# Designed miniproteins, single chains, continued (2): the designs that were tried, part 68

Each design is a single chain, and the fold is of that chain. pLDDT is the mean over its residues in the fold that is shown.

## One batch from the design tools (miniprotein)

Design m6337
Fold by ESMFold2-Fast:
Order: C-alpha cells, then structure tokens, then sequence
Structure m6337 (fold): chain A 86 residues (1-86)
C-alpha cells in the first residue's frame, strides 16, 4: 500500500540516520506518538515481507525504546513481546 511504502521509507531514513549518527544527543529521532506508531507499522511490514528478520527488528526496537519516555514505550514493548513470541 502507498501508506506502507511511505512508512517504510520514513522508517529506513530515520533508522539509517539514527544508527549511523555520531550526535552526542544519543541519536536524533523525531519522537512522538505518530512517529512511534509509524515505526511500529513499518517494522511489522518489513518483518512480514521478509526484508528483515524478527531478531533484527527486535534489536532495532530495543535500541529505539531507550530514547523514548516510559509512557511512549508501551506500544513498542507490546510489539517486542509479540515478535519474541513468534
């Protein structure tokens, strides 16, 4: 779907920027519920299509969760539990 492709592009751009960032601010990620939701959806899609493994998605989620407030971590922690159970 168009929304899924846009989410995947945004996710890849954000993960690439954050992953290779040397910023002392511990990576620049646009934090907010809309971004967190897009990240979750993008990762679910990439795993479902076999472009990344569940283990790779777990590592990326665990890394990104460390940059979020505890209240914003809930949806990502639920996705982590789902991916670990699968």
Amino acid sequence: SMVGRLTALALLGSLGEGFFSTDPKAKVVPLGLSFVEALVRGLRREVAEGRISAEEALALLEHEIKHLSPEDQGPLLELLAELRAS
Scores: mean pLDDT 58

Design m6338
Fold by ESMFold2-Fast:
Structure m6338 (fold): chain A 87 residues (1-87)
Amino acid sequence: SELDKILEAAEKIVELFKKYIPDAPESIKELVEKLMKELKEAVKKGDLEKAKQLFDDLAALVYTYALEKKNEKLKEEVEKIGREYKE
């Protein structure tokens, strides 16, 4: 389903964030966890529009942080996941 596809893409972004930025500030880790929790709840409720918005917010947060840390690999992987999800 579309919701399962969004959830899978979000889980991949969170795994990449943990892999490439294990020492991220607690505030950023808490924001990622909050967005992922809200996304899982939207998926359980079948709220496709909210799930899409939360995915975009999560991807933007991780992408922006990758840019700030000059982590080119994380940036490219997040872009790839976002592109594949929209296909």
Scores: mean pLDDT 82

Design m6339
Fold by ESMFold2-Fast:
Structure m6339 (fold): chain A 83 residues (1-83)
Amino acid sequence: GKKLIDQALSAADKLEKLGYKSTADTIRRTVALIEEGAPQLEIDVHIGLLRIQRAVAKLIGDKEAAELIDTAIKSLQELQKQK
């Protein structure tokens, strides 16, 4: 519901402020896809892209960005289960 959407979008806003604008845009797009009832495969591809970006953030030592991406992924996965 709204709380999961708010959590994902809040994480996106914080990521954008940290310079992760492309990651933030991917999160925002994934929220829109879930709300529009897009096919599960399309949503899963976008979540997969976020998992790769989380791995990159961890690799470069950006723990804050990695934790925000993880929060967004968990919120999006839970939101997807509710559809």
Scores: mean pLDDT 86

Design m6340
Fold by ESMFold2-Fast:
Structure m6340 (fold): chain A 96 residues (1-96)
Amino acid sequence: MVKKEAVSDGGVKVTAELNQETGEVTITVTYRAGDVEETVTLKLTEPNQSLAKRSETGSIVVGKLEQKDENTLVVTATVLLPNGHQSTATVELTKE
């Protein structure tokens, strides 16, 4: 498995993990919604796929998977907080 992490300027932490046997990318997004720390997990199986989940606090987490080149996938995670603040973090996964 290939694993990468990034933290946005807004404090959103994104961990992306590629299962090279299945092609599944697991994206774990951790952020603060007010005084609460939330974690949302997204699973994407194909390049150029997007998936959105609504959290219990009403935040919207969007994960996007894009293929940059033959061996590189770009993962972008965007968190839309209930207060209208938005933060985005991006990681690149290289196949081994």
Scores: mean pLDDT 79

Design m6341
Fold by ESMFold2-Fast:
Structure m6341 (fold): chain A 67 residues (1-67)
Amino acid sequence: MSSEELGELIKKIAEILNKKGKKITLEALGRLIQRVGTDLEKLEEAVEKLVKKAKDLITVEDVEELL
């Protein structure tokens, strides 16, 4: 994946979370991608799981516990 494609993916995930009143740390976002990969469907499912269970700020610990 190119730096440009990765940047767009990061932006899209952050935007989805922001619309649901959540934020994510850069570390947690990197961990999410490492755990789930870059498949958009799997990422959207993981994001939905994090939104339902995590606090206002999604951290690396939240990603590790929920995924």
Scores: mean pLDDT 75

Design m6342
Fold by ESMFold2-Fast:
Structure m6342 (fold): chain A 64 residues (1-64)
Amino acid sequence: MSEEEFEREVALALAYMTLGLLKSSKDYNPEAVEKLEKLIADGEAGKITPEQLLEGVRQILKET
């Protein structure tokens, strides 16, 4: 396993955990969920870097 593969797996795990927290929130925000699901899909497809995925997660949490 390369360092890049490991970083991607960690970023995806954190993104999925964040998605679960957003879906379980009393103040369910469908826009935040949709944005995060798109970021996860782009990350899984290799269209964005692990750093870009983590930055996107941070932006969603800051805006929510």
Scores: mean pLDDT 79

Design m6343
Fold by ESMFold2-Fast:
Structure m6343 (fold): chain A 82 residues (1-82)
Amino acid sequence: SMSKYEKLVEEILKLIEENIDKIKQLYPKFSKEELLKASKDFFTSLPLEVLITVIKEMEIAKGFEPISPELSELLRELESLE
């Protein structure tokens, strides 16, 4: 079974994939596949505290889809560990 950390990374990557067209507009020189790979490599290398910060920033970002109930629940659970 996946850890809460791994599940959080998976939800972030899903959100990136759902918004890949918007991200491609910011980085037109890269393919969608390259952007997805770079995102996966980046987020899987980040410590938990940084991932929590990224999600909090994304929650108010107009350029992204609204944070999912699943992602919100994971964020609350992870914050409760500190």
Scores: mean pLDDT 66

Design m6344
Fold by ESMFold2-Fast:
Structure m6344 (fold): chain A 82 residues (1-82)
Amino acid sequence: SHPINKLSEETYNKAKEIVLTYFPSEEEMYKRGLSYPLDEGVEKKIIELMENEDFESLKKFLDENPKAAYVLARLLHLYEKS
């Protein structure tokens, strides 16, 4: 299974709350996330921050890396379908 599926529902909900602030809607968030190619380095960094429950650093990372929000959206979609 993907490392994202090992995260708690509370961590998933908090990350989803954060990433939704970067998009006009949940529908647009998933549409954009699924359209962008996978970036393995960005994915690993986001998972590490979520595993550590470091949501302040996660917000900073998304602010500094515009496409990281799309990668997080894709990871949340993968979590939801498991």
Scores: mean pLDDT 81

Design m6345
Fold by ESMFold2-Fast:
Structure m6345 (fold): chain A 84 residues (1-84)
Amino acid sequence: SMEEKKGKVYSGLLDAINNSDLEELKKKILELHKLVGKEETIKIAINLMKMVDDEEIRETIFEALREAGVSEEELEEIKKEIEE
């Protein structure tokens, strides 16, 4: 089911963050984007970046969002959101 696929991706994404596996983190965000679309992926990414005090993880999330087609203007707005 779609919910099972989403759960598996969310679990893998959290595991990648906990293990500092930047390549897997990027892969999981791209998989998430394919499953739930841009708006929901951005919301999840913002929440993750607010929870993580790690610059490499945040930069990896931004790179994955850029590869998923999020514009530089949208990325700058996301950056402001996580700094609040």
Scores: mean pLDDT 84

Design m6346
Fold by ESMFold2-Fast:
Structure m6346 (fold): chain A 72 residues (1-72)
Amino acid sequence: DEKRKEIEEAREALEKDPEALVNETGLSREELEMYIKLAEHEVETGKKLPKPPADATREELLALLRKAAEEI
């Protein structure tokens, strides 16, 4: 499964060099971990994450991620 492989690669990258990912993405480690956790939950349950607007700001994306994580 392509999504499962991407999640595993993201977890390995975060474990191997979290600082490089933070610098490359501009997201905090906590934000990256929330993203991975939500992606894992989507794969496990089959529920799709809410789709953010294409031009959503970082703050809007973070708010959506937090809301989705709370619903888990």
Scores: mean pLDDT 68

Design m6347
Fold by ESMFold2-Fast:
Structure m6347 (fold): chain A 74 residues (1-74)
Amino acid sequence: KEVRVVEIELSEEDGVVVIKAKLSDGTVLEAKGKSLAEAVKNLIEELDKLPEEVRRSAAGSFAGAVLRLAEEAS
């Protein structure tokens, strides 16, 4: 089963960075942090809670999406 990141959103709410990532299977992951780096760390922890096959399948597209978002935010 191949799962990919199809959408990633970055927002700031009351001084907190919020990242939402939507997977091709309809799963939405949300993480918050005091900075983009902390929000990304928390999002990785949410991804790590997913089944191992989903995590492995999504890892490449997830890493690419996060890197692209970080480059656009720079």
Scores: mean pLDDT 74

Design m6348
Fold by ESMFold2-Fast:
Formats: structure tokens, C-alpha cells, sequence
Structure m6348 (fold): chain A 89 residues (1-89)
């Protein structure tokens, strides 16, 4: 996955949320390339994970935060308390 353009950020965000549950069923392997690509994608969405906190764009809906939160927990091991603090921001 390459870097996203500003015009593609929202479309890729919607695409990711749509496909997050399917990743659970399909059991896609987690590897360094995929993690790096997802980190770049999250960075382009203004999502920053600093170990203890998640920062994101203010225009994210609660439903979008829920989908991304599940993805971050499953593939990046983000703790529940960090996700809950972010969702309530």
C-alpha cells in the first residue's frame, strides 16, 4: 500500500472500516509491510498512537472510531483503556 492523497484519505478510511470485520474471517497474515502500510494510512487520517494516547481528526463519527478501534486493538494490540479514552475525546 502506498501513501494516500488528501482526496483519497476519506475513501480509504471508509474502505478500511467496511473491510475490518472481513479481515477477522479471512485471517490475513500480519507482517511488517502490512503494519507499515496501515501505520502510514492511519497517519494520513491524522491518527497518532503515542503508546498511551490516540489522537485523531475531530470529524470522525462514533461508528468510525468503533471500527478503527477494533482494528487497532486486533492488529496493533492497543489497550482497551487507551481506546476508550480516545472514543470519549
Amino acid sequence: MGVLTDEGVEAHYEWLLKYVPEFEVEGLSKNEREVMAMAAFLSLLGIKVDGKEIHSRSDLTPEQKEGLGKFLQKYFGVPKEVLEAWKNS
Scores: mean pLDDT 54

Design m6349
Fold by ESMFold2-Fast:
Structure m6349 (fold): chain A 100 residues (1-100)
Amino acid sequence: SMAEIEAIQEKTRELLAAEGERSGHREVMDAVGEAAVDMIRNPQKIPDLLAAVEAAARFSVEAGVAVARALRQAGEEDPKYSAAYNYAADHALRAAEAVA
């Protein structure tokens, strides 16, 4: 549902802001939080925003995992774009695994 997608967006912003505070990479984590929220809100933009999400995962494994979970949850709420959300989630997770 739309309300659940909006809750996922808000949770994602909070998690990435907290990770920015913890890691000291506030500017990077804020930019990634915005990119992740934009992908969740506008799944048609996923191909244009994947690089930002992959870059985030390389700065913080926790940020990459958080974004991957948010994208998968969005896919559960919007079956029309589920494949696109899961594709983006897989990319975020693989980027995190490469630096873990």
Scores: mean pLDDT 78

Design m6350
Fold by ESMFold2-Fast:
Structure m6350 (fold): chain A 62 residues (1-62)
Amino acid sequence: SIEEAKEEAQKYAYEKLKGKSDEEVEKATTAMVNAFEEAYEKGLSPEEIVKKVKEALDEALK
């Protein structure tokens, strides 16, 4: 479900953002929110939405 997808993405983000600066957290959060909205509007499945959000987070933290 979309709620389970949100929980999975949130848990992943919490683990990845541990020890990051406020600036990195803000950057990563913005990227994740944008990726979620874009994927949701395109009608992607919950699994694909999670994938896009995780990819955006990983890219933002490079």
Scores: mean pLDDT 81

Design m6351
Fold by ESMFold2-Fast:
Structure m6351 (fold): chain A 89 residues (1-89)
Amino acid sequence: VSQETLKTIVADALNTSVSAIESVELKEEDDEIIVTVGVLNPSDVTEGQKQRAEEALKQALQSSKPVRVKFVDATPDYVEELKQAVLKV
């Protein structure tokens, strides 16, 4: 499954735009699949939205393994570049 497809699925579950999803990383374990999603405000994600995202991703991945979604605080690349450029001391 493409990265763009995963971002779209998560955005739909959160009722937000794809541009609000900074990153999606998929890690397959022996007994589960962990999807790490980078967003600016992970605390704004409700438990219901998280469950919807997990269910939608499980169906899209066509896996019998349970899918766990973790939301992490992400900073856009341009902000990190600006932080490094401003450090002149």
Scores: mean pLDDT 71

Design m6352
Fold by ESMFold2-Fast:
Structure m6352 (fold): chain A 70 residues (1-70)
Amino acid sequence: SEEDAVTEAVKRLLDLYEKGIKENKSVEELRKDLQAELDRLVAEHGLTPEQRALLQSVVDAIVKYYEKKK
């Protein structure tokens, strides 16, 4: 379902955030990894422009949070 695809995408983005913390990645490296994963998930699940925009806001929020905590 659409809800399952979006939920899975959010989980994958959060997994990358946790990996970034464990590996002490730079803000720039994390941003690149999250953007690449978002693009992959959009293509893999055939996400709508609205779902892509929602997930982009999640990526942007994760990056801002990571930047402030580093």
Scores: mean pLDDT 84

Design m6353
Fold by ESMFold2-Fast:
Structure m6353 (fold): chain A 69 residues (1-69)
Amino acid sequence: SAAERAALGALAVREAEEALAELDTYSKEQQQIQLERARKALALARELGLEEAVPVLERYIDALEQRLA
């Protein structure tokens, strides 16, 4: 339902924002695992049309890629 999709989107936004805040506490290995998971989450968010989650997941992926470069 639309309400279930909205709730899932809000949860994804919150989880990604919390992960961004804690990112510098992760080891390089943990950051690599998080990057792979975030990329899968972004693909799923796009497939399900979770528009609110897409930009925050993209920011999280960008932050991880910058730290792993």
Scores: mean pLDDT 81

Design m6354
Fold by ESMFold2-Fast:
Structure m6354 (fold): chain A 107 residues (1-107)
Amino acid sequence: AEAAAEALRAARIEELRALKAEELARANPVEAEAIEHVAAGLLAALEAVLASAAEAAAAYLEGVRRALEVLLEAGLISEEEAEETLARLEATALAGAEAIRAALLAA
């Protein structure tokens, strides 16, 4: 069970790296910086998720927060949009991490 969960997590990490590369190929420098922060948070979340859903959720939200700061400083989003986006993701992040952890462990 644990070995199967680790193999599935490794596959998800590879999928994330491929998606990151595709997004970066189309991004301007500001978008690229924001994408790097989200990707770093998602990678850290996937690495932590089998040990702790709470640590995975925290890692993801840190990446999102840094990405929103980049977009806000560049004037691409409003302060209200940044606050609403972060609040929405904070409300669901733990449940999402728990669902991913359960799915990986069930494999």
Scores: mean pLDDT 84

Design m6355
Fold by ESMFold2-Fast:
Structure m6355 (fold): chain A 80 residues (1-80)
Amino acid sequence: AERAAREMAEAEARERGLRLVELEVEVTPERVRVRVTVEDPKTGKRGVGEGEASVPVMGERGAAGAAAGIAALEAARRIE
């Protein structure tokens, strides 16, 4: 779960020219919740985003990736 979340968050941050600063992953049998903090290296400004996805529907790895993707996109949007 944490690896899948990190891989997705790092990929999304990289694509937008941002740096992953913090990653928090909470796994329950029902869902994965991810919080991502990203930083714009040019300005030092940070954004924080959260995402959540269903484990019974997607599996733990799928849920972790989806939640991290949502969290990273929200984090990036809150910088700009």
Scores: mean pLDDT 80

Design m6356
Fold by ESMFold2-Fast:
Structure m6356 (fold): chain A 69 residues (1-69)
Amino acid sequence: AEKVKVEITVPQDSVVQVVSEIEKNQGYILDMESTDDGKVKIIAEVPESALASLENIAKKNGGTIKQLP
């Protein structure tokens, strides 16, 4: 499939940057939830070609990304 589902966890201050990158790459935000440690978990469907960019943004902001089934 050309699109994949991802879970991105980043600090609250980084949410806008991650959301903007998802939108720029024609991704969909499926869900967002706050964690108990001041982070936000973002579940999105994004093109596979966007994975490297999103991983770099997440890591740069002290976050993580993982691909979901």
Scores: mean pLDDT 81

Design m6357
Fold by ESMFold2-Fast:
Structure m6357 (fold): chain A 82 residues (1-82)
Amino acid sequence: MYRAGPLLAEVLALVGLPKELSLADLLLGVGEVASRLGLVNKETGTYDFSDTLLGKILGKKSVKASDGELIRAALLKQAEKV
C-alpha cells in the first residue's frame, strides 16, 4: 500500500480515490484523471498537463506516454510506502 503526498492526494480526489491505495490503483487513478481532464493527446502519444496538479507533480507541462517509467518514478516520489 502507498500513502499519497498532498499534491498526489488532490489529483486522486478528482476521481474519488483515497489517499492510501495499492500501486496498481494509484497508476490507474492517475491515468483516469488524465483521461477525464482531456490531457491525453492520442495523435502525439503525449500527456499534456498545462496548469494541472499532474504538471506540478511531474515538473513538466507534457510527457510522452512511452515515458511510463518516468511517470511512475515521479508519482512514487509523491507517495510513501505504508
Scores: mean pLDDT 72

Design m6358
Fold by ESMFold2-Fast:
Structure m6358 (fold): chain A 107 residues (1-107)
Amino acid sequence: SKISELLDEVEKLVEEIIKILEENNAKEEIIELARKILELVKEAKKLSEKDPEKALEVLKEIQKLLAELFKKLLEEEPSLLPKLIPLLNKIAELLEEIEELLEKKIK
């Protein structure tokens, strides 16, 4: 499905963020937050076809944690932010498209 394909792209982008954080020895708390986001993306993928309402709830939690990740990066790892901003922006765009598709499927 289109939703599954978009979530696969989000998963790949989050994995790239984790790789950049690990290669630059970012704070463990920030890496753990990114890993938690990855786990929620995988959960949203499992739910997207069987339970789109729960998938939407998980998606909103992902959006909340991404905002928290951005804030922590700005405060604790600002030197990495220019490299991560394009990835974070692409994830935000994909999540918005996924949200619209999930809402349309629920209605």
Scores: mean pLDDT 89

Design m6359
Fold by ESMFold2-Fast:
Structure m6359 (fold): chain A 76 residues (1-76)
Amino acid sequence: MEERIEKAVEFLKEHTPEEILSLTAQELAKRLGFEDTSPEAVRELLRELAKKFGIDPDDSLTLENAEKLVEAAKKK
């Protein structure tokens, strides 16, 4: 899980919130180098990222939450 979180943080640092929201769950998983490209695996990773950055993990992935994740990743 930690390695996947690190890859997701690097991906977030390189992309805008709009770019992230425009990707399908499968495309996002492939860019993060996941073995499991299912939407379920991607959602699990997003919850772990939300917890790591102090964002409510129960929040839906909205543009606002995507903006918070991108900002947090860039400021680490």
Scores: mean pLDDT 63

Design m6360
Fold by ESMFold2-Fast:
Structure m6360 (fold): chain A 82 residues (1-82)
Amino acid sequence: SATVEAIKAKIESLGKTVESISEEDGIITIELKEPLTPEQEKKLVEAIMSLPEVAAVEVIVDEEKGKTTVKVLTKEAAAALA
């Protein structure tokens, strides 16, 4: 989707590599191979939240596994859950 491609572009513009992207029921899950710092997490959330179709962003940093999971809730999915 255009939203998935826009999210990927935002992540890559911050110098991060997207390992995997999946979409299920309007929730886009993105996996990164590196743990994000708090500053990087803030910048990534702000960049993704700037997209018009995004309702919410959750970032889960797993430093022990060296991974970050980013979950994006679309406005369409948020409306369906209300």
Scores: mean pLDDT 81

Design m6361
Fold by ESMFold2-Fast:
Structure m6361 (fold): chain A 69 residues (1-69)
Amino acid sequence: IDEIIDELLKRGDELTPFKGMAARHGAAAVQWAKNGVDLSAAERAAENLRELGLDESADLVLEALELIK
C-alpha cells in the first residue's frame, strides 16, 4: 500500500501539471481507502486517471484497493 502511494506521488512529479495532479489525487484516495475513510474516492480517482489516458496509474490505484479489500 505505502509503496503504491509512493509510486503514484513519483508519477505525479514526472507528469504534466494536470496529469500530475490527477496522479497525486490518486495517491490521496489510496491513503483515504487505507485508513478506512472512503473507498469510493479510490474508484473515482482510477476512473479520472483512465479518462486522462493514465491507465498504468489507474491500475495502481485499483491494485491498492484490491489489497485493502
Scores: mean pLDDT 73

Design m6362
Fold by ESMFold2-Fast:
Structure m6362 (fold): chain A 105 residues (1-105)
Amino acid sequence: SEEEIIEQIKKIAEEAGKKVLDALRNKSPLSKVYDIIKEAFKKIEELVDKLSVEQARKVHREIIRLALKLYEEMLKEGIDPEYARFVRDAFIYGAQLILRKKLAA
């Protein structure tokens, strides 16, 4: 079902967020953080291709909510605000790009 696909997408995005937090705690370069996000969004794009436009819009909103929550969590853990903003914006950009591709198809 589309709801099962949305839950799978949410899990992929949440796991990517956890990997990003671990990478930042370990002082990994931003390039590695970006690679984690890029790999996750490649998987999300494949799943969004199976969704209707309406459900793709729902996924877009859910990823933005996750990005904002992850940003707050990073700040609470003392992650550099510039790095926290980079991660937030990368998640938002990834979600926007996938929705744009879906709308163009």
Scores: mean pLDDT 88

Design m6363
Fold by ESMFold2-Fast:
Structure m6363 (fold): chain A 84 residues (1-84)
Amino acid sequence: MKISVSVKQEGDVTTLTIKLEGDVGPEEARNLVNAVGDIKKALPEGTKLEVIIDLSKANVSPEALDVIRKGLEELGVKLTLKGL
């Protein structure tokens, strides 16, 4: 799996745009969720985190997609998926 990340901060909102390429299995999905969780913990209290994941060039297993959705929901992160 290849990952490209861009970060934009506007006021109290931090937006991560993540582009995934290649095969994404449950392990890669768990690692991605953990990385987003670590970023959220590093942000100041009261900062809102929005994550946009572009899957247009990725082969994502149904299990991996479920891990991403549920993991980011548990973190309280606003998730937008593109390229499904």
Scores: mean pLDDT 81

Design m6364
Fold by ESMFold2-Fast:
Structure m6364 (fold): chain A 69 residues (1-69)
Amino acid sequence: REALEAELRALEARARELRARVEADPSDQTAIDELLATLGRAIEVADQLGDVARVRELLALAGEVTAMR
């Protein structure tokens, strides 16, 4: 459990960095793809933790990023 919580925190930190990069350059397809992959893993980890609210937040963010494509 603690390992999954640490992984989720690291994934959320990485997602914030990638979001800043996408916001600075929305044409950076590599950053968009990496952000979506990071969010996908974060959703899996949050689901394993049973954190339904976090899963919903991450899914909403992934939807916003997908709309930028």
Scores: mean pLDDT 80

Design m6365
Fold by ESMFold2-Fast:
Structure m6365 (fold): chain A 96 residues (1-96)
Amino acid sequence: SLEELQDKAQEELEKNKEAQEYLEKILPELLAKLEKELMEKFGKDSPEEIAETANEKEKEEIKEKMKKKLLELAKLFEEKLKMKDLAKVYEALAEK
């Protein structure tokens, strides 16, 4: 289950302090870049405005972009940080 994967990912993070510090630094930067790219693409001033005004086609584009970002994070966790369980969590989230 996703909860079991999340528990294993949490154990991996607790055992790897360098990965924790890296994630605390990189995740906010990646989220900020994604929000900026979405605002620029749709010509909006906030992520909330995109969520409220997006049509069906724009919602599908946002979903596809989010899926790609989650898969990129999964690869980073597995390849760079050697965190296989955390990678599996993000892969599972991308399939939604």
Scores: mean pLDDT 73

Design m6366
Fold by ESMFold2-Fast:
Structure m6366 (fold): chain A 95 residues (1-95)
Amino acid sequence: SHMEELRKQLENLEKAREDFAKKMKEIFSKDNTTITPEELAEFYRELAEKYKDIAPEFAQWLERNAEAFREAYEKGKITPEAREAMQELWELAKK
């Protein structure tokens, strides 16, 4: 039914959000001398492709913000701009 379809979509969005948090933690916990900014941008695009079917809006956001995340990593931390973009995504994923 229509209501069941909505429930499945919400479950998929929540799962994508949790997986993203795990991946971000994994990426930033690694030795930053091992991963180049270019490789990090490629990881974000790979995540976008993985989540394209589960959460298309989230996947598009990852693609658009790959550069911002690359810059954040290059500077050794997430920039305020990248944090704000991520926070906007969290709010989008909730509803």
Scores: mean pLDDT 59

Design m6367
Fold by ESMFold2-Fast:
Structure m6367 (fold): chain A 100 residues (1-100)
Amino acid sequence: SSMLEELKKKLEEALKELEEIRAKLRAGQISMEEAKERVTEILEEVIEELEKLGTPLAQKAAASLRELQEQLLAAKTRDELLNVMDTTIGLLKELIKYLE
């Protein structure tokens, strides 16, 4: 349970940070390049924790987040980047809900 509690806390922190980055990106307060860099760092930390847990669900979630990371880096417009961020936020919310 302690590893799952640690994972849940990291997912909740990542969700909060992603929502803050998304809001700043929508408001034009940060560039696409800055948003991509910050989101990539957050996703790498989440992926590392999921891989450390090593359950089939965690491995599948890590793989999905890696795919979203590639889509995020490939985004050429703010709208494309925001759409990938929305999908990522949705996945993190579902993972948190599953751990409840």
Scores: mean pLDDT 88

Design m6368
Fold by ESMFold2-Fast:
Structure m6368 (fold): chain A 80 residues (1-80)
Amino acid sequence: MESGYKTLLVSSRKDSRTSYDLARSSANNKSSEGMLRGVMQASLQGNEDTSEYTMSSVEQSYSKNDEKSYRGLLRGFTSS
């Protein structure tokens, strides 16, 4: 069961974290059907969460490349 627990957590993180957690709590996952529906429902809503994750990753890269402040820090460090 522990491996299953990890798999669920990992899947939740990647596919549909927020919605999956909600669905899992509601379904109490003791029934295969409840879990399946929870996952599917979470996947639909997880598209939003997944998009945010993708955007966060992109923003992270942009923050790093966004020279307005980041480059100022690097230049300041190099100059100073």
Scores: mean pLDDT 45

Design m6369
Fold by ESMFold2-Fast:
Structure m6369 (fold): chain A 68 residues (1-68)
Amino acid sequence: VSLSVSKSGPTVTITVSGEPTRVSLQVTDPSGRYNTAPGLELEELGPGSVSLVFPGDSSMTVNASVVE
């Protein structure tokens, strides 16, 4: 399984390659407005892409990891 994360303005796109997998997202906003709790889990993602929209803050960091 391979994960890639891309960001364009307020839109974050997560792409999963290979088998369906559980993905954990952590969003970090230095201003603190859009911080998520560590380990916010998405449901199992099949092959393809999911887009998430976070309004207005281009400084946010999003990390994605496979959950065991």
Scores: mean pLDDT 59

Design m6370
Fold by ESMFold2-Fast:
Structure m6370 (fold): chain A 73 residues (1-73)
Amino acid sequence: REYADAAARRAGLEPPDEATLRLLEAYSQGDRRHFRTLLGLAIERALAEGAARLEAAHVRHVADGLGLTPSEP
């Protein structure tokens, strides 16, 4: 969480909400490297759209592009 909040703020975005963070964790399947990659790509997408905040839609867009599926419970 702290990493995602810090990365978003550094990029000039509002911190992601809990649902967006859970989605990042689900798509990364507990892999810290995949989490960082997804977060970075989602932030780039948000900035390209001129968004004020990192949204779940940005995470889904980049995850779909990478062919990722969310973690099973």
Scores: mean pLDDT 74

Design m6371
Fold by ESMFold2-Fast:
Structure m6371 (fold): chain A 100 residues (1-100)
Amino acid sequence: SIEEMKARLEAALAAARATFATGSREEAVQAALWFLTRAGHLASRHPDPALSAALLAEVDAAAQRLSEAIRNDASMEELLGILEETARRMLALLDAGAAR
């Protein structure tokens, strides 16, 4: 269900936030990659192929931004911001899908 997908995405973001608050930079990077992996799995399992494609596009864009930010030694705040923006965009797409 869309509600279950939203709850799982929010839980994945909460787990990443916890690691960013208490962990090392290396642990934060791993948490960010894990978040995108989980978000991608959720997106790929959506029964609507158009919404699945839109969700996967957000994950792909986030992966590119995260890779660039890591290469440029961006702050942990900037890395977390990429995850939070990605989650916000994906949640908005799921909300639009629920309105059908």
Scores: mean pLDDT 86

